# Designs tried in a protein design run: designed miniproteins, single chains. Part 85

Each design is a single chain, and the fold is of that chain. pLDDT is the mean over its residues in the fold that is shown.

## One batch from the design tools (miniprotein)

Design m3141
Fold by ESMFold2-Fast:
Structure m3141 (fold): chain A 69 residues (1-69)
Amino acid sequence: MHRELVLRVVAAEILVIAAATPLGSKEDAERALELAEEVAREAEEAGDEETKEYAERVRERAREVLEEL
């Protein structure tokens, strides 16, 4: 796993968690989606399957949160 990409995915995951709280923000979920999509693409280019899979999971969760908002 590429450390810099992992840190960016973790940041996106934190935004998804924040958006899913009772004070949930649509903007946080949208930012998480954008960040996760960017990291997934960069991880694919780098051949980092573990980070790509992580980013794709965060992307899917961000979409689910957006649909609930």
Scores: mean pLDDT 79

Design m3142
Fold by ESMFold2-Fast:
Structure m3142 (fold): chain A 63 residues (1-63)
Amino acid sequence: SSSLVARAIGHVLAGIGYELEGDYEKAAEHFRRALELLEQTGQADSPLAKRVRERYEELEKKL
């Protein structure tokens, strides 16, 4: 549903905010939640999901 996609975007923005603050663990939690929601809505292979996944992988290298 469109509301789940909006929630996923909210988690992406929260993840970016925590990453900017240096809170990498909270950033990773939010990116992971965004990916779960995108998968539930059939958006797992969307450009947004690919960018979030790449960002999450780079972030995990810093943890």
Scores: mean pLDDT 85

Design m3143
Fold by ESMFold2-Fast:
Structure m3143 (fold): chain A 93 residues (1-93)
Amino acid sequence: SAAARFGRVVVDLFTFARGGDRAAVGLVVVDSGVPPEEARAIAEELAEQAREGLREAGFAEVTVVLEVLPEGTPEAERERAKARAREEVLAAA
């Protein structure tokens, strides 16, 4: 199932909506023991679900910022990726 697949990645999600029809979402996905191509596929599915959810919520313009990090990524590098994603989300919303 999708839930079992998603259990093999660690996800940080940031959503920002600035009054009107524009929204942005950031996802930082860290691989946790799947092949890199599978981690990317899971991340892309999560990004598409986030985009669809925001469009269903009434946002006409949705920007998705996606970063996929390899297994064993150090915490400091993950935090830098989260900071970059947050900055891009705030700029896009």
Scores: mean pLDDT 73

Design m3144
Fold by ESMFold2-Fast:
Structure m3144 (fold): chain A 69 residues (1-69)
Amino acid sequence: MSPEAVAHFEAGRAALAAGDLDTAIEHYEASIKADPKFWQAYAGLAIAYERKGETDKAKEYWKKARELM
């Protein structure tokens, strides 16, 4: 896995744990830019969008995560 993708993913998880959904989304997006095959980052985006109530967007990211697994 890309070290940059992992670093952004971990930052996204920390933001998600803190309840900062917008910061979590930003870090997961950066993780995907560093490694578009890093399925865990798409799963992170799905969780963040579910917590924001954006169910359709969350479903899209869950689908992408599963395609990469």
Scores: mean pLDDT 85

Design m3145
Fold by ESMFold2-Fast:
Structure m3145 (fold): chain A 73 residues (1-73)
Amino acid sequence: VSEEELDLEVDAALAIIQATVVLKYSKNPEAIELAKRAIELANQAVSEPDPQKRRELVEEAIKLANEAIKLEK
């Protein structure tokens, strides 16, 4: 496992954790939908064999997770 590949897996795991927290504790339907989408993309990233596509999926998952967190305010 390369350091770059490990970093992508860690970023995906962090996005899943953040989205899971939103799903569990958020009362905002829009935040919940963004969190679900982030988890979906992070799961796709873990199974994606193309490193470039995996990176794009991870980055989008992180973006959606952050948007979900912002909606909780």
Scores: mean pLDDT 77

Design m3146
Fold by ESMFold2-Fast:
Parts: sequence; C-alpha cells; structure tokens
Structure m3146 (fold): chain A 105 residues (1-105)
Amino acid sequence: ELAELAQIDPELAKQKWAESRTEELSKLSEEEAYEMVKNRLIGYGLVEVTENDVGRAEVHEELLELADEYAKKMTKAAHAGDAEGFRKAYEEGLNKIKEIVEEAA
C-alpha cells in the first residue's frame, strides 16, 4: 500500500503514485484527463482558501488560472507516459497554489 510504502521509502512511494496516476489518465481522453486534474487542483486550492478568507475573489481567479496551467502540464505528461514529468508538475502546481494562499493570508 502507498501509505505504508511512504513511511519506509517516500521517493519510491511518490514514483509508484505518479506511475499509477499517469497510467489511469493515459486511458482517458485528453479532455477528460484535463477536467479531472483541473477539478482536483481547484478543490485543493479551495480547501486552502476556506481555512483563511473566502471573500478574496482575486485569489480565487488566480487559483483558476494556476489550475488550468498545471492541469494542462500534467495531462500532457500523463499522455506522453512521463510519470516523472507528471509528478514534477503536480508538486510545482501545489506549491504555487500554496504560495498564492499564503500571500493572501
């Protein structure tokens, strides 16, 4: 299991997660994979924003733009079979979302 593996080998757990996600997304159309990834990134950002201040519409708009950018990068990597590129785009996207929330907080 990935959660158990992460305790003994976090890098291998990240690699296996990325491989599994890229395989799943590569079976979907580019549009379906893009929408799934984008919605997950938006959901993550909304959770982060909700813990601080939901009245910050400017942060919400920037979150939508970041979700679009990184969903496109992740979908492209997944359809190319690039598990490492997918993982890198995911981590980069999450860090950017955290940055805009922290700047607004």
Scores: mean pLDDT 74

Design m3147
Fold by ESMFold2-Fast:
Structure m3147 (fold): chain A 79 residues (1-79)
Amino acid sequence: AADLEHAGQIGVDALDEGDYDFAASLARKLAEELERQGWSPEAVEHFRRAADAAREGNADEAKEHLTRGVQIAIADLQA
């Protein structure tokens, strides 16, 4: 849980600094890791959308999907 929250914060900070390529890469890696582990398909979709939004330079949309993906993944871990 803390690792996901920390990764999410790193992504948000990168978006705030204008490092969209890094934020997109991070969101993609989070989606790939969750898919590989077979958990939280809804969080995977949010991380994919965050990566797409970051690649398009839409920081607000990327932050929303990244934050939502982290929240869903943590909730699914505790279910």
Scores: mean pLDDT 83

Design m3148
Fold by ESMFold2-Fast:
Structure m3148 (fold): chain A 60 residues (1-60)
Amino acid sequence: MRELAQRAIEAAQKEVDRSGSEEARKLLEKARKYLKEGKYNKALHYAGQALHLAREKLEK
């Protein structure tokens, strides 16, 4: 789980940086916080939400 959460955050970080979305950036911050707390399921969830939001903005 930790490895999966870390990779999800890394993937989301790249898309969030490209999108310039403040909302996606805040979701990514939550993902990083939960990763540091050892809450890998929550970290993965928020990283996925950040990635989804960032990609939606890039495709418009």
Scores: mean pLDDT 79

Design m3149
Fold by ESMFold2-Fast:
Structure m3149 (fold): chain A 84 residues (1-84)
Amino acid sequence: VEDLKKAAELVKKIAEYMEQGLDKLPEARKYADELEASESPLLKAVGRTVRYYIDQAEAGNHDEAVQKIKEIADLLEKRVKEAE
């Protein structure tokens, strides 16, 4: 439950930075690195997935990447509410 809440919070921040533009991708990447540095398998898996979409944004797929990260954030927040 605590890991799920942390994942939701960090992915939401990543989505907010990515939505602000390509110049904020380094800030988004720092939060993705924090997820991957966790010892939680869930946080590591989420971190790898969001990092993939940050890389896709840098490759020119910014709008699609932002949408996918927002979908992940929404899914994680829904899972947090269902677990409470």
Scores: mean pLDDT 81

Design m3150
Fold by ESMFold2-Fast:
Structure m3150 (fold): chain A 62 residues (1-62)
Amino acid sequence: AEEEAEKELREELRKLGLSEMQAEEIIRALKRGRDEEAIKFLERQGVSKETAKKLIDKYKSK
């Protein structure tokens, strides 16, 4: 479900050291279909492009 996907994504982002505000920015970008924006944001936070894509793909497959 969408709520479970958001919860899982927030938890993964917390493990990567992102704040709750940063996680909300990523989720908002994904809800608007702006996957590239979310990937670039994650890269700026030190997350690899490959890891960022995997996280987004998991979210969107739910």
Scores: mean pLDDT 78

Design m3151
Fold by ESMFold2-Fast:
Structure m3151 (fold): chain A 65 residues (1-65)
Amino acid sequence: HHMEELRERADRLYKEALQHAKSGNIEEAKKLLEEAVRLYVESGDFEHARRIYEEVKKAIEEAKK
């Protein structure tokens, strides 16, 4: 039960991080990404944590260019 709630929160933060990255709000995107990664790691989903990190990092890099 608790692990599922952590994953739900992580998923929402990940989506918000992506939206902020696309909008050019890099600082907010990084903060939200850090929170999402932390929650995924806490729930034991290391693979998902790595994947969302790479995804948002790429979005930030593209927004910078």
Scores: mean pLDDT 83

Design m3152
Fold by ESMFold2-Fast:
Structure m3152 (fold): chain A 89 residues (1-89)
Amino acid sequence: MEEEIEREIKAALGLIYEAIADLTYQRDPSKAEEAAKTYEKAAQLFVEAGDYKGAAISYRKAAQLYRDSGNTEKAEEWEKKADELEKKA
């Protein structure tokens, strides 16, 4: 029960951080890297919640923003992590 509640809370927090990242980037594109880091936090919460599909989507969004900011190394890292998570989903 407590573990189930913790997973539900983490999934809800993941959605909140994903929304924060979306709004951060939409309002100020110069904050692409900040938004990418917020998507990473959302993805970690989804992993802890067992939502591997949600986590993969959030990591792919982070990767795209890292590419947009010129950080190709982090983009490739998070794309690879998203691919691995999709195999678990």
Scores: mean pLDDT 85

Design m3153
Fold by ESMFold2-Fast:
Structure m3153 (fold): chain A 68 residues (1-68)
Amino acid sequence: SSMEKRAQSAIDIARTMLETLPLSEEERAALQAQIDEAERLFAEGRYEEAYRVAAEAMDRMLALQKAR
């Protein structure tokens, strides 16, 4: 699949995780800013970077759940 499709999918998954996972207000604000960055990169056509930033946000959310 194209990098655009992969980046869009990663952003969608990261947004769903942000909405459903138990996070502190500080954690949620930081992750929201990171996902917003991924969306800006996507809008600029920087799909590889958008994918990386969204994937990093997903990894951070999973790590925060394991630390609880």
Scores: mean pLDDT 87

Design m3154
Fold by ESMFold2-Fast:
Structure m3154 (fold): chain A 62 residues (1-62)
Amino acid sequence: DLKKEGESLLGKTLKEAKKVIADNPEKYELAPGDYKDDDVVTKAEVVTQGGVDRIKLTFGPA
């Protein structure tokens, strides 16, 4: 369940999230923005692009 996987990343820093993304980069995408390493995942949502479901992560200040 992609929604549960995304929700498990809520509150993780960008640095921590990058480690998870590196294991499966095609499953994740980042919302547009200029993020700092200390920013945390504030939102995780399932999006569909070209018939493929991905987890879109939004980061913000802790």
Scores: mean pLDDT 78

Design m3155
Fold by ESMFold2-Fast:
Structure m3155 (fold): chain A 74 residues (1-74)
Amino acid sequence: SEAARLAEEAEELLRRGLELLAAGDVEGGLELVREAERLAREFASIASDEERAALNARLSAIALAHREAVEAGL
């Protein structure tokens, strides 16, 4: 489905964007994170409340894992 595609792409772009930010590529990383936010917004416009909550939980988990890695000096 289109919703599943948007969710998968948003997750992948967020993961890649955060990896670039961690590597010091601020411009490239921010570009991917912003594209992930755009796709997540498109997903939210066609997704159910349950699907939206599930994607938000997964994106939050990705962001938290990245934050913890950065604070640990990784």
Scores: mean pLDDT 84

Design m3156
Fold by ESMFold2-Fast:
Structure m3156 (fold): chain A 57 residues (1-57)
Amino acid sequence: MSSAKQELLKAIGEVLRAIGDVLDAELAGDQAALAQARRDLAAARARLDAAQAVIDA
C-alpha cells in the first residue's frame, strides 16, 4: 500500500473521530468543548483535503 493511501486512511479516521467529538460536546451542552471539537474537525478536514490532493496527483 502506498504511503499516500495510508495517510488518506488515517485522515479519514481523524475526521470520523472529530465528528464524534462534536456530537458528544453538543449532547453534553459543553460550549467550550464544542468550540474546540469544531476547530479539531476543521483541522482534520484540511488534512484530509491535503491527503486527497496527493492521491489525485
Scores: mean pLDDT 82

Design m3157
Fold by ESMFold2-Fast:
Structure m3157 (fold): chain A 69 residues (1-69)
Amino acid sequence: EEAARKLLEAARRGEPIPDSVPEEMKRLYEAALKAVEHDAAANGLPVPSRERIAEAVITNLKALEEMAA
């Protein structure tokens, strides 16, 4: 959860994701960035902000873990 805050901070600043963020979470965020960019390009839509994408990844991870118990 602290890692989620660090990911969001880095995304907001457009900085590299710190090593204190778990590798798996970092990988998911980077994959989400590529997926969102691809989807936006395919549909002719603007790409959401990095901060917004990071928030979505964090929220989805938390929600999926809770729901997929």
Scores: mean pLDDT 72

Design m3158
Fold by ESMFold2-Fast:
Structure m3158 (fold): chain A 108 residues (1-108)
Amino acid sequence: SSLLPDKELAALYHTGLGMFYFKRGEYQKALTYLDEALSLNPDNAIAYLKKGEVYFKLGEFEKAKEYYEKAIELNPNNARAWRNLAEVYEKLGKHEEAREYLEKAEEL
């Protein structure tokens, strides 16, 4: 195993805290730590995915969509991000696009 750079380690730590507070339903605290993770590593696909999941839980489906799309741009092989994007499109009434994104998730 190789050691990660300090900034990447700090970003992983803050991402982990964001995920921890998300599981506890402490969404504002989760967002604070995820934003800190993204300030340290702006290409953190997991932090974008978790920000999308927070906004989805808050009913902010357009924001959730934007963050899931960013997560997919950074990691197109994340089946969870594609499934989450499909669920957002269903909530936005875009059933055909939702079906296409579910099919992409099933291919991964």
Scores: mean pLDDT 88

Design m3159
Fold by ESMFold2-Fast:
Structure m3159 (fold): chain A 62 residues (1-62)
Amino acid sequence: SAHAADALGTRLVILGVSPEDARAIGRMVEEGASPEEILARLLSLGVPEEVARELVALVERL
């Protein structure tokens, strides 16, 4: 949902991810990407593994 994508995008920008990359991840969530695909993208952007796993778990609850 747009709300889930917005919440995730805000957290990613605070973590130092670019607005463009944060938007791309938000789009993946809206398109129903798997938790594994979202985790892999977060890790590729340099998000620490523990934080990336917490964000993926949060998205699953939204």
Scores: mean pLDDT 78

Design m3160
Fold by ESMFold2-Fast:
Structure m3160 (fold): chain A 78 residues (1-78)
Amino acid sequence: MSEEQRIEMEVGVYEVAAAVYLTIGRKAYEAGKLEEAIESYELAIEYYEKALELRPEDEATKAALEEAKERLERLKEE
């Protein structure tokens, strides 16, 4: 495959992983499992950051990363 196609696949994998961990974190928070929610949001942030390393100018991924960081900070204040 082309290098661009490879990068698109890698970014897609990281974005899916981040979305999965956001979902796990939200469900953990709803279940009162604060530590598990924090860990899951931290993993989601890590995967969004990996996606941005490959596509630094992706505004959608930047917005998702900032939202995940804001959610994590709110959880740490609980």
Scores: mean pLDDT 81

Design m3161
Fold by ESMFold2-Fast:
Structure m3161 (fold): chain A 61 residues (1-61)
Amino acid sequence: SAALEEARRLMAEGRLEEAIEILESLDQNDPEVQRELGLAYRLLGEWEKAEEYYKKAEELE
């Protein structure tokens, strides 16, 4: 989706909090969205939260 592409672009620019806001507005049952949220939180240093999102992504696949 265009919104997912925008979130990925923001992450590449280091605009992690803005990327998270977009990702949280998307379909939370999409494993791709959950994996991108995991990556964003990992880049913020929120390791435990990142692991929760990665686990949810695996459960959806």
Scores: mean pLDDT 85

Design m3162
Fold by ESMFold2-Fast:
Structure m3162 (fold): chain A 70 residues (1-70)
Amino acid sequence: MLSREEALRRIIELLEKALEALKAGDVSTAAAYTAAAGIESIAAGLNLKIPSELDPKKLEETIERLRALI
C-alpha cells in the first residue's frame, strides 16, 4: 500500500494531467485522469473530495488543496 504522502503526490499528478487535458479541450483524457485520481483516493483510504465535474477552476482548487496536505 502506498504511503499517504506518496498517494497524495500521485493523485496530484493525475489531477494536473486532467487539468492540462481539459485546458487543451481533450475532455475524454481529462475524464480518464480525474477518474484515476478518484480511484487512487479510494484505494489509499484517503476519502478525498475529488470533483467529478470537468471544470478547470474546480480542478485547480482541488490541486491546490491537496498540495497543502503534503
Scores: mean pLDDT 80

Design m3163
Fold by ESMFold2-Fast:
Order: sequence, then C-alpha cells, then structure tokens
Structure m3163 (fold): chain A 67 residues (1-67)
Amino acid sequence: SEEFKEALEKAIEAVKAGNRQEAIDYLGRAAKANPEKSAELAQLAVRVANGTDLDGVIAELEKLKEE
C-alpha cells in the first residue's frame, strides 16, 4: 500500500539522518500498514536500535518498497 511505502521511505530518511528512535517509530507504522512484514520489520528495528549495519538496513527497506 502507499501508506506502507511512505512509512518505509520515512524510516529510511530517519536512519540516514541518525534519528534511530524516529526510524523505529516509522518501522512500527509500516508493520501496522502491512502486518505480513511485521516480523521482518521488527528484526530491522532491532538492528537500527543497536546501530548494526545501518547501510544494510537501508538496502533491506528499499527492497521491501519494491515488493
């Protein structure tokens, strides 16, 4: 849905800006818009919270937008 894609785009912007809390909030909004992706988004949120491979997180979120 457009809501899902918008939430992912905002999460990507927040990750790039170093706003981890904002990114996690947007990942939560994306999970509500597409519950089938909630487990994958939760794992990405953990990686954002820990600062683990943020470039890889951005790549995975970009991939989710194309699905």
Scores: mean pLDDT 86

Design m3164
Fold by ESMFold2-Fast:
Structure m3164 (fold): chain A 92 residues (1-92)
Amino acid sequence: MVPVGRGEAEVRTPSGAVGRGEGFMEGDHVVARGEGESPSGARATTEVEIDNGRNLTIPTLDLSNWSVDEAAAQRAASEAALEAAVRAAERA
């Protein structure tokens, strides 16, 4: 089997939200997913894609209509996904 890079990350925000990310690298392509949870239990999910290091795609977040708990969960998810993607690319 071809070796695949895999990365995992956990982040905590100052508001107490927790993000967990998991990513993997296949050939020249890195995909990572992050899930965030606020202290009140609000949840959010974010995906990050890196293509051969050229393009990093992070979803544009419109937080203007989100509660502070949902926004905190989304930030934690995004940071965890990005960190997991970087670690997967490094085969860590």
Scores: mean pLDDT 69

Design m3165
Fold by ESMFold2-Fast:
Structure m3165 (fold): chain A 82 residues (1-82)
Amino acid sequence: MELSLREAQEAVRRAIATQSPAAFLAHLREVLERISDLEDAEKVVVYAYIEVARRESDPARLAALAAELSRLLHEHAARQAA
């Protein structure tokens, strides 16, 4: 089943609040692969962040990457609403 952008944003917020950055990024990848309304350019950027995160060992850097991915989803929603 495909997820709406709103459902994806809600899932991302919960993941950030309750899971490690690594678990968040694994969950986010699965969610994003199911979103039909993300543009191809945005998907490419997200996949690049996920790939960087796989090589990252610093928890602070992983948290920053998780926050950046959350920001991308929120900015996409804002553009769709405008």
Scores: mean pLDDT 57

Design m3166
Fold by ESMFold2-Fast:
Structure m3166 (fold): chain A 79 residues (1-79)
Amino acid sequence: SLREELERELERLRELLAQLSPEQRAALRERAAALLAERRAELERAAEALEAGDEEEALRIALELARELLRIAEETLAA
């Protein structure tokens, strides 16, 4: 399910965050903030979907954002 996929991506993100130095965490926060600002329309759509009771649409948007955050975190660790 989308929920299980989201939970798996978030678990991977948690594990990766535990490996980051304080400096890498600061860099990740800046990149994450930039991503969230760029994806504002998708975040608004997710909020609207939740208010409408469309959990599947909200989970789909959340999963895509979680995957982007995981990619950024992996790139930050590799840098």
Scores: mean pLDDT 84

Design m3167
Fold by ESMFold2-Fast:
Structure m3167 (fold): chain A 73 residues (1-73)
Amino acid sequence: MEEGLKQVEELMRKAVEAARAGDREAALRALEEAERLLKETVQELLAAGDEEAAKALLAKALEGAREVAEAMA
């Protein structure tokens, strides 16, 4: 579980870095991978009853996605 959380955070970090470097394709690929893993991890957290961790992960992912979008604008 913890490993999935860290992987989502790392993918979001890669997406932001790629977007800031002007590599829109790499940024979008990293976002797509992060979204897939995010859905799985959030589902597992909710199934385990850890709503707080699920909300925190979603908030971090939304912040990262917004930062990617702003960097690509």
Scores: mean pLDDT 79

Design m3169
Fold by ESMFold2-Fast:
Structure m3169 (fold): chain A 76 residues (1-76)
Amino acid sequence: SMEEELKETIRKAIEEGKKAIDLLYEKGLISEEEKEELLKKLEEAEKYLEEGNYEKAIELLKEIEKKIKELVEKKL
């Protein structure tokens, strides 16, 4: 139950990340190359999630969030 809830929470975070990246690209805040790299990182996080490596999935999600913030700040 708790493990299922954790897995679902991480999965939702990955889906939210995909939507955020898509929106940033549509708004011109990131390049096509930056979008591709971020989506590739999200797919890696999803792979760790399916392998049951929740710690690594969470670490990657934190790295992705940090990178998104850095990219957006460069466009301000």
Scores: mean pLDDT 84

Design m3170
Fold by ESMFold2-Fast:
Structure m3170 (fold): chain A 117 residues (1-117)
Amino acid sequence: SLAALEALLRRMAGVIADAADEMKAKVLAGDLKGFEEVVKETLARLEALLAAAPADLRPLLQAIVDTFKKKAEEVLKAYKEKPEDKQGIIDLIDQGLLAVNAEVSAALAAARAAYAA
């Protein structure tokens, strides 16, 4: 149902928002290992939500997971290259969150269009 898909998209958005906050906290603490653990655990949670989704909805959700993975790798690379640039790393986390939220919004719009009466 549209309501179930909207609930799933909101759950994915919540997981990603919580991850962004935890990632920022790890950057501020200088905890690279904790940062890597947050990324790994968040990706596992998103993959589990994707796997549990109905097969016809998975392509709409795959873009969200793929974008999160890509943006997390970009942030991790920046963190490893310049760990002292905490503000630059946080700015990349915020930019990544905007990109992932755009994919969530696109999936929601596509879902609503498909279920329009």
Scores: mean pLDDT 87

Design m3171
Fold by ESMFold2-Fast:
Structure m3171 (fold): chain A 66 residues (1-66)
Amino acid sequence: LSPELEREVKRALAEMTIAILREMERQGVELSPEAREKIEQAEKALKDGKFDEAYNLAVEALRLAS
């Protein structure tokens, strides 16, 4: 993958992962404070255009939610 495509893929994966975790909360899944903090950090990274960081933070949130 080109760096530009890799960046776009990480953006999409981060957005999807955050959406899944937020939907889990809405469905009554109790996420740990650490998982919620990582979700918030990932959302901020997405707003800042830091897609690689957002993806890594979203993956960590998912691990903490498991």
Scores: mean pLDDT 84

Design m3172
Fold by ESMFold2-Fast:
Order: sequence, then C-alpha cells, then structure tokens
Structure m3172 (fold): chain A 69 residues (1-69)
Amino acid sequence: MEEEVEKALEEIEKWLKENATPDQAKAGISAARAAYHEALDRGLSVEEIIELIKKAAEQGVKNQALLDA
C-alpha cells in the first residue's frame, strides 16, 4: 500500500527533475507531498492518493510556471 504511493512519488520526482525547471520541480514535488499527507489524514484509498498526488504535482508545476512568467 504505502510502497505503491512511495513509488508513485519517486516516479513523479524523477520525471519533474528531467522535464521541469528546478523551481517548477521543487513546487511540484512539494505539492505532491502535501497532497499525500492530506489524503492520508482523510483516509483515502491508495488509488485515490496516487491520483491526488499526480494532480497536485501537475498543479504545482503550472502555478510555479505562472509565477515565473
């Protein structure tokens, strides 16, 4: 259960480091980790946690890109 979520976080961090600016990667990773903690507090399923982490990472990158503009 937690292993699948940790693997998803590692894949997101790797992809962001390879495909985003350092600031955008940091924002995406931070958002993904925050979403993970919120999802755990809400008692969501592994699948729901992984989806929220992915969406949070994407939104974090987009928000940082707008600030960089």
Scores: mean pLDDT 79

Design m3173
Fold by ESMFold2-Fast:
Structure m3173 (fold): chain A 89 residues (1-89)
Amino acid sequence: MVKEKLREANELLVEGEKLLEEGKKAKEEGKLEKAKELYKKAKELYEKAIKLYEEVLEEIGENPVIQKLIEKAKELLKEAEEALKEIES
């Protein structure tokens, strides 16, 4: 159901944001391996959230609020990917 997919996507976005912040804190503390794992998990959650939001748009058509959530999730995904590359370099 569309409403359940939207709820799941929103929950994944919130969880991803928490993991991204925990990853940043771990990096500042010099815990690079922990930061890497947290960034990888955040990335996976953002990718899943984007897919669910896109599935919702396919079902209901154009929706500016959901489009904005997809844009936000893509920005957060890029941030997690950049943070991960910084640690792996």
Scores: mean pLDDT 86

Design m3174
Fold by ESMFold2-Fast:
Structure m3174 (fold): chain A 70 residues (1-70)
Amino acid sequence: AAFKELSDEERRTVTLIGNGILADEAGDEEEVKKYAEELVKNNAAELGIEVAERAGAEKFVKALKEVVKE
């Protein structure tokens, strides 16, 4: 199995997804939208949606889908 260290971009993407999920858990709608917008800007919205859906972060999933439509 080839293990590759995460690139700086991949680490940033993982951090943004994690922060968005935590913001959803905390009920911080402004932070949820902020992290959703940052993920869309980094072309990581699809990955963010997949991970957030698996984590049950419904508000973050909704925010990501709404930002992608704009």
Scores: mean pLDDT 79

Design m3175
Fold by ESMFold2-Fast:
Structure m3175 (fold): chain A 82 residues (1-82)
Amino acid sequence: GSSVDVAAAKAAMQAAIDRLVAEGKISPETAARYRRLVDQATDEYGLDLVEMQLAIDYVANPENEGLKELLDAFRAARDAAR
């Protein structure tokens, strides 16, 4: 199989951020933070670091449902790019 399309994964993750902001599930500040982290990822490992950072942030704030939805959306976006 082809290597994971990192560009497609990043585009899908950015689209997930845009959707959750539009739905009011995450704040514009949270969206800006994760957009920067996704944009800084240059490979699959960089995307793993974005997902780990979001998981850490969610564990620190378990009542923030928007962070959980974003984490689930990032996983789905990356799986779709395989």
Scores: mean pLDDT 83

Design m3176
Fold by ESMFold2-Fast:
Structure m3176 (fold): chain A 106 residues (1-106)
Amino acid sequence: ETPQQLIDEFLAAVKAGDYEKAKELLAKLTNTRDLSLFSDESLKAAADAIAKAKKDPNATVAQIVSEMAEAAAKADGQVYVRMGPDGSPVITMSPELEARIAAAEA
């Protein structure tokens, strides 16, 4: 699948209220394995960011994915986004979130 197809499927899933499918698609776009990091509010924020970015006809797919990942991270307030070596956005955890996850797994 192309990143553009994943973006379009993600927007359709959020619009339909299929948040489980939206989490899976967002995980593919951000290369994240832990779906518990995505709240319904993070998914809505990501969809809003994509819709806003798509209004710019010069926006690249990479820019749209970056805006989406940053909006999702900001909505939860506990994750941050960086660019990977291939230009794809990578969601990383704050030390505080990492500690909370470790405590929950204990």
Scores: mean pLDDT 64

Design m3177
Fold by ESMFold2-Fast:
Order: sequence, then structure tokens, then C-alpha cells
Structure m3177 (fold): chain A 68 residues (1-68)
Amino acid sequence: SEEIEKLEKKAEEYREKAKKLREEAKKLEEEGGDPEKIKELRFEAELEEGIADILRALVKILKEKEAK
């Protein structure tokens, strides 16, 4: 299904966003950056990962329904 493929792609995009935000937060922490900014980036990464997980769960449900 093209719809499932689009949702999988969106889930991957959100996971990559989360990964980049975590990498940015880690780099700032290693450089002794602003603790509040580090906390903000980590929170944003957690939200983006949560969206990716929801999308992946939806993809799994849709694939199971199409396998009938």
C-alpha cells in the first residue's frame, strides 16, 4: 500500500529528527553549553521519537489488516 509506505517514510523522518536533536544536545553538553538548551533539545527529541513510535504502531496495524 502506498499509504503504508508514506507512513513508514514519515516515521523514519521523525526518528532521524530525534537522532539529530540528541546528537546536538550531546555536543552542547560536551562543550559545556547552556543546560536549559540541552534540556529543551532532549525534550524535543523525545517528542519526535514518540511521534515516530505512534506512526510505526499504526503501520504495523495496517499491515496486519492487509494480510487477511
Scores: mean pLDDT 86

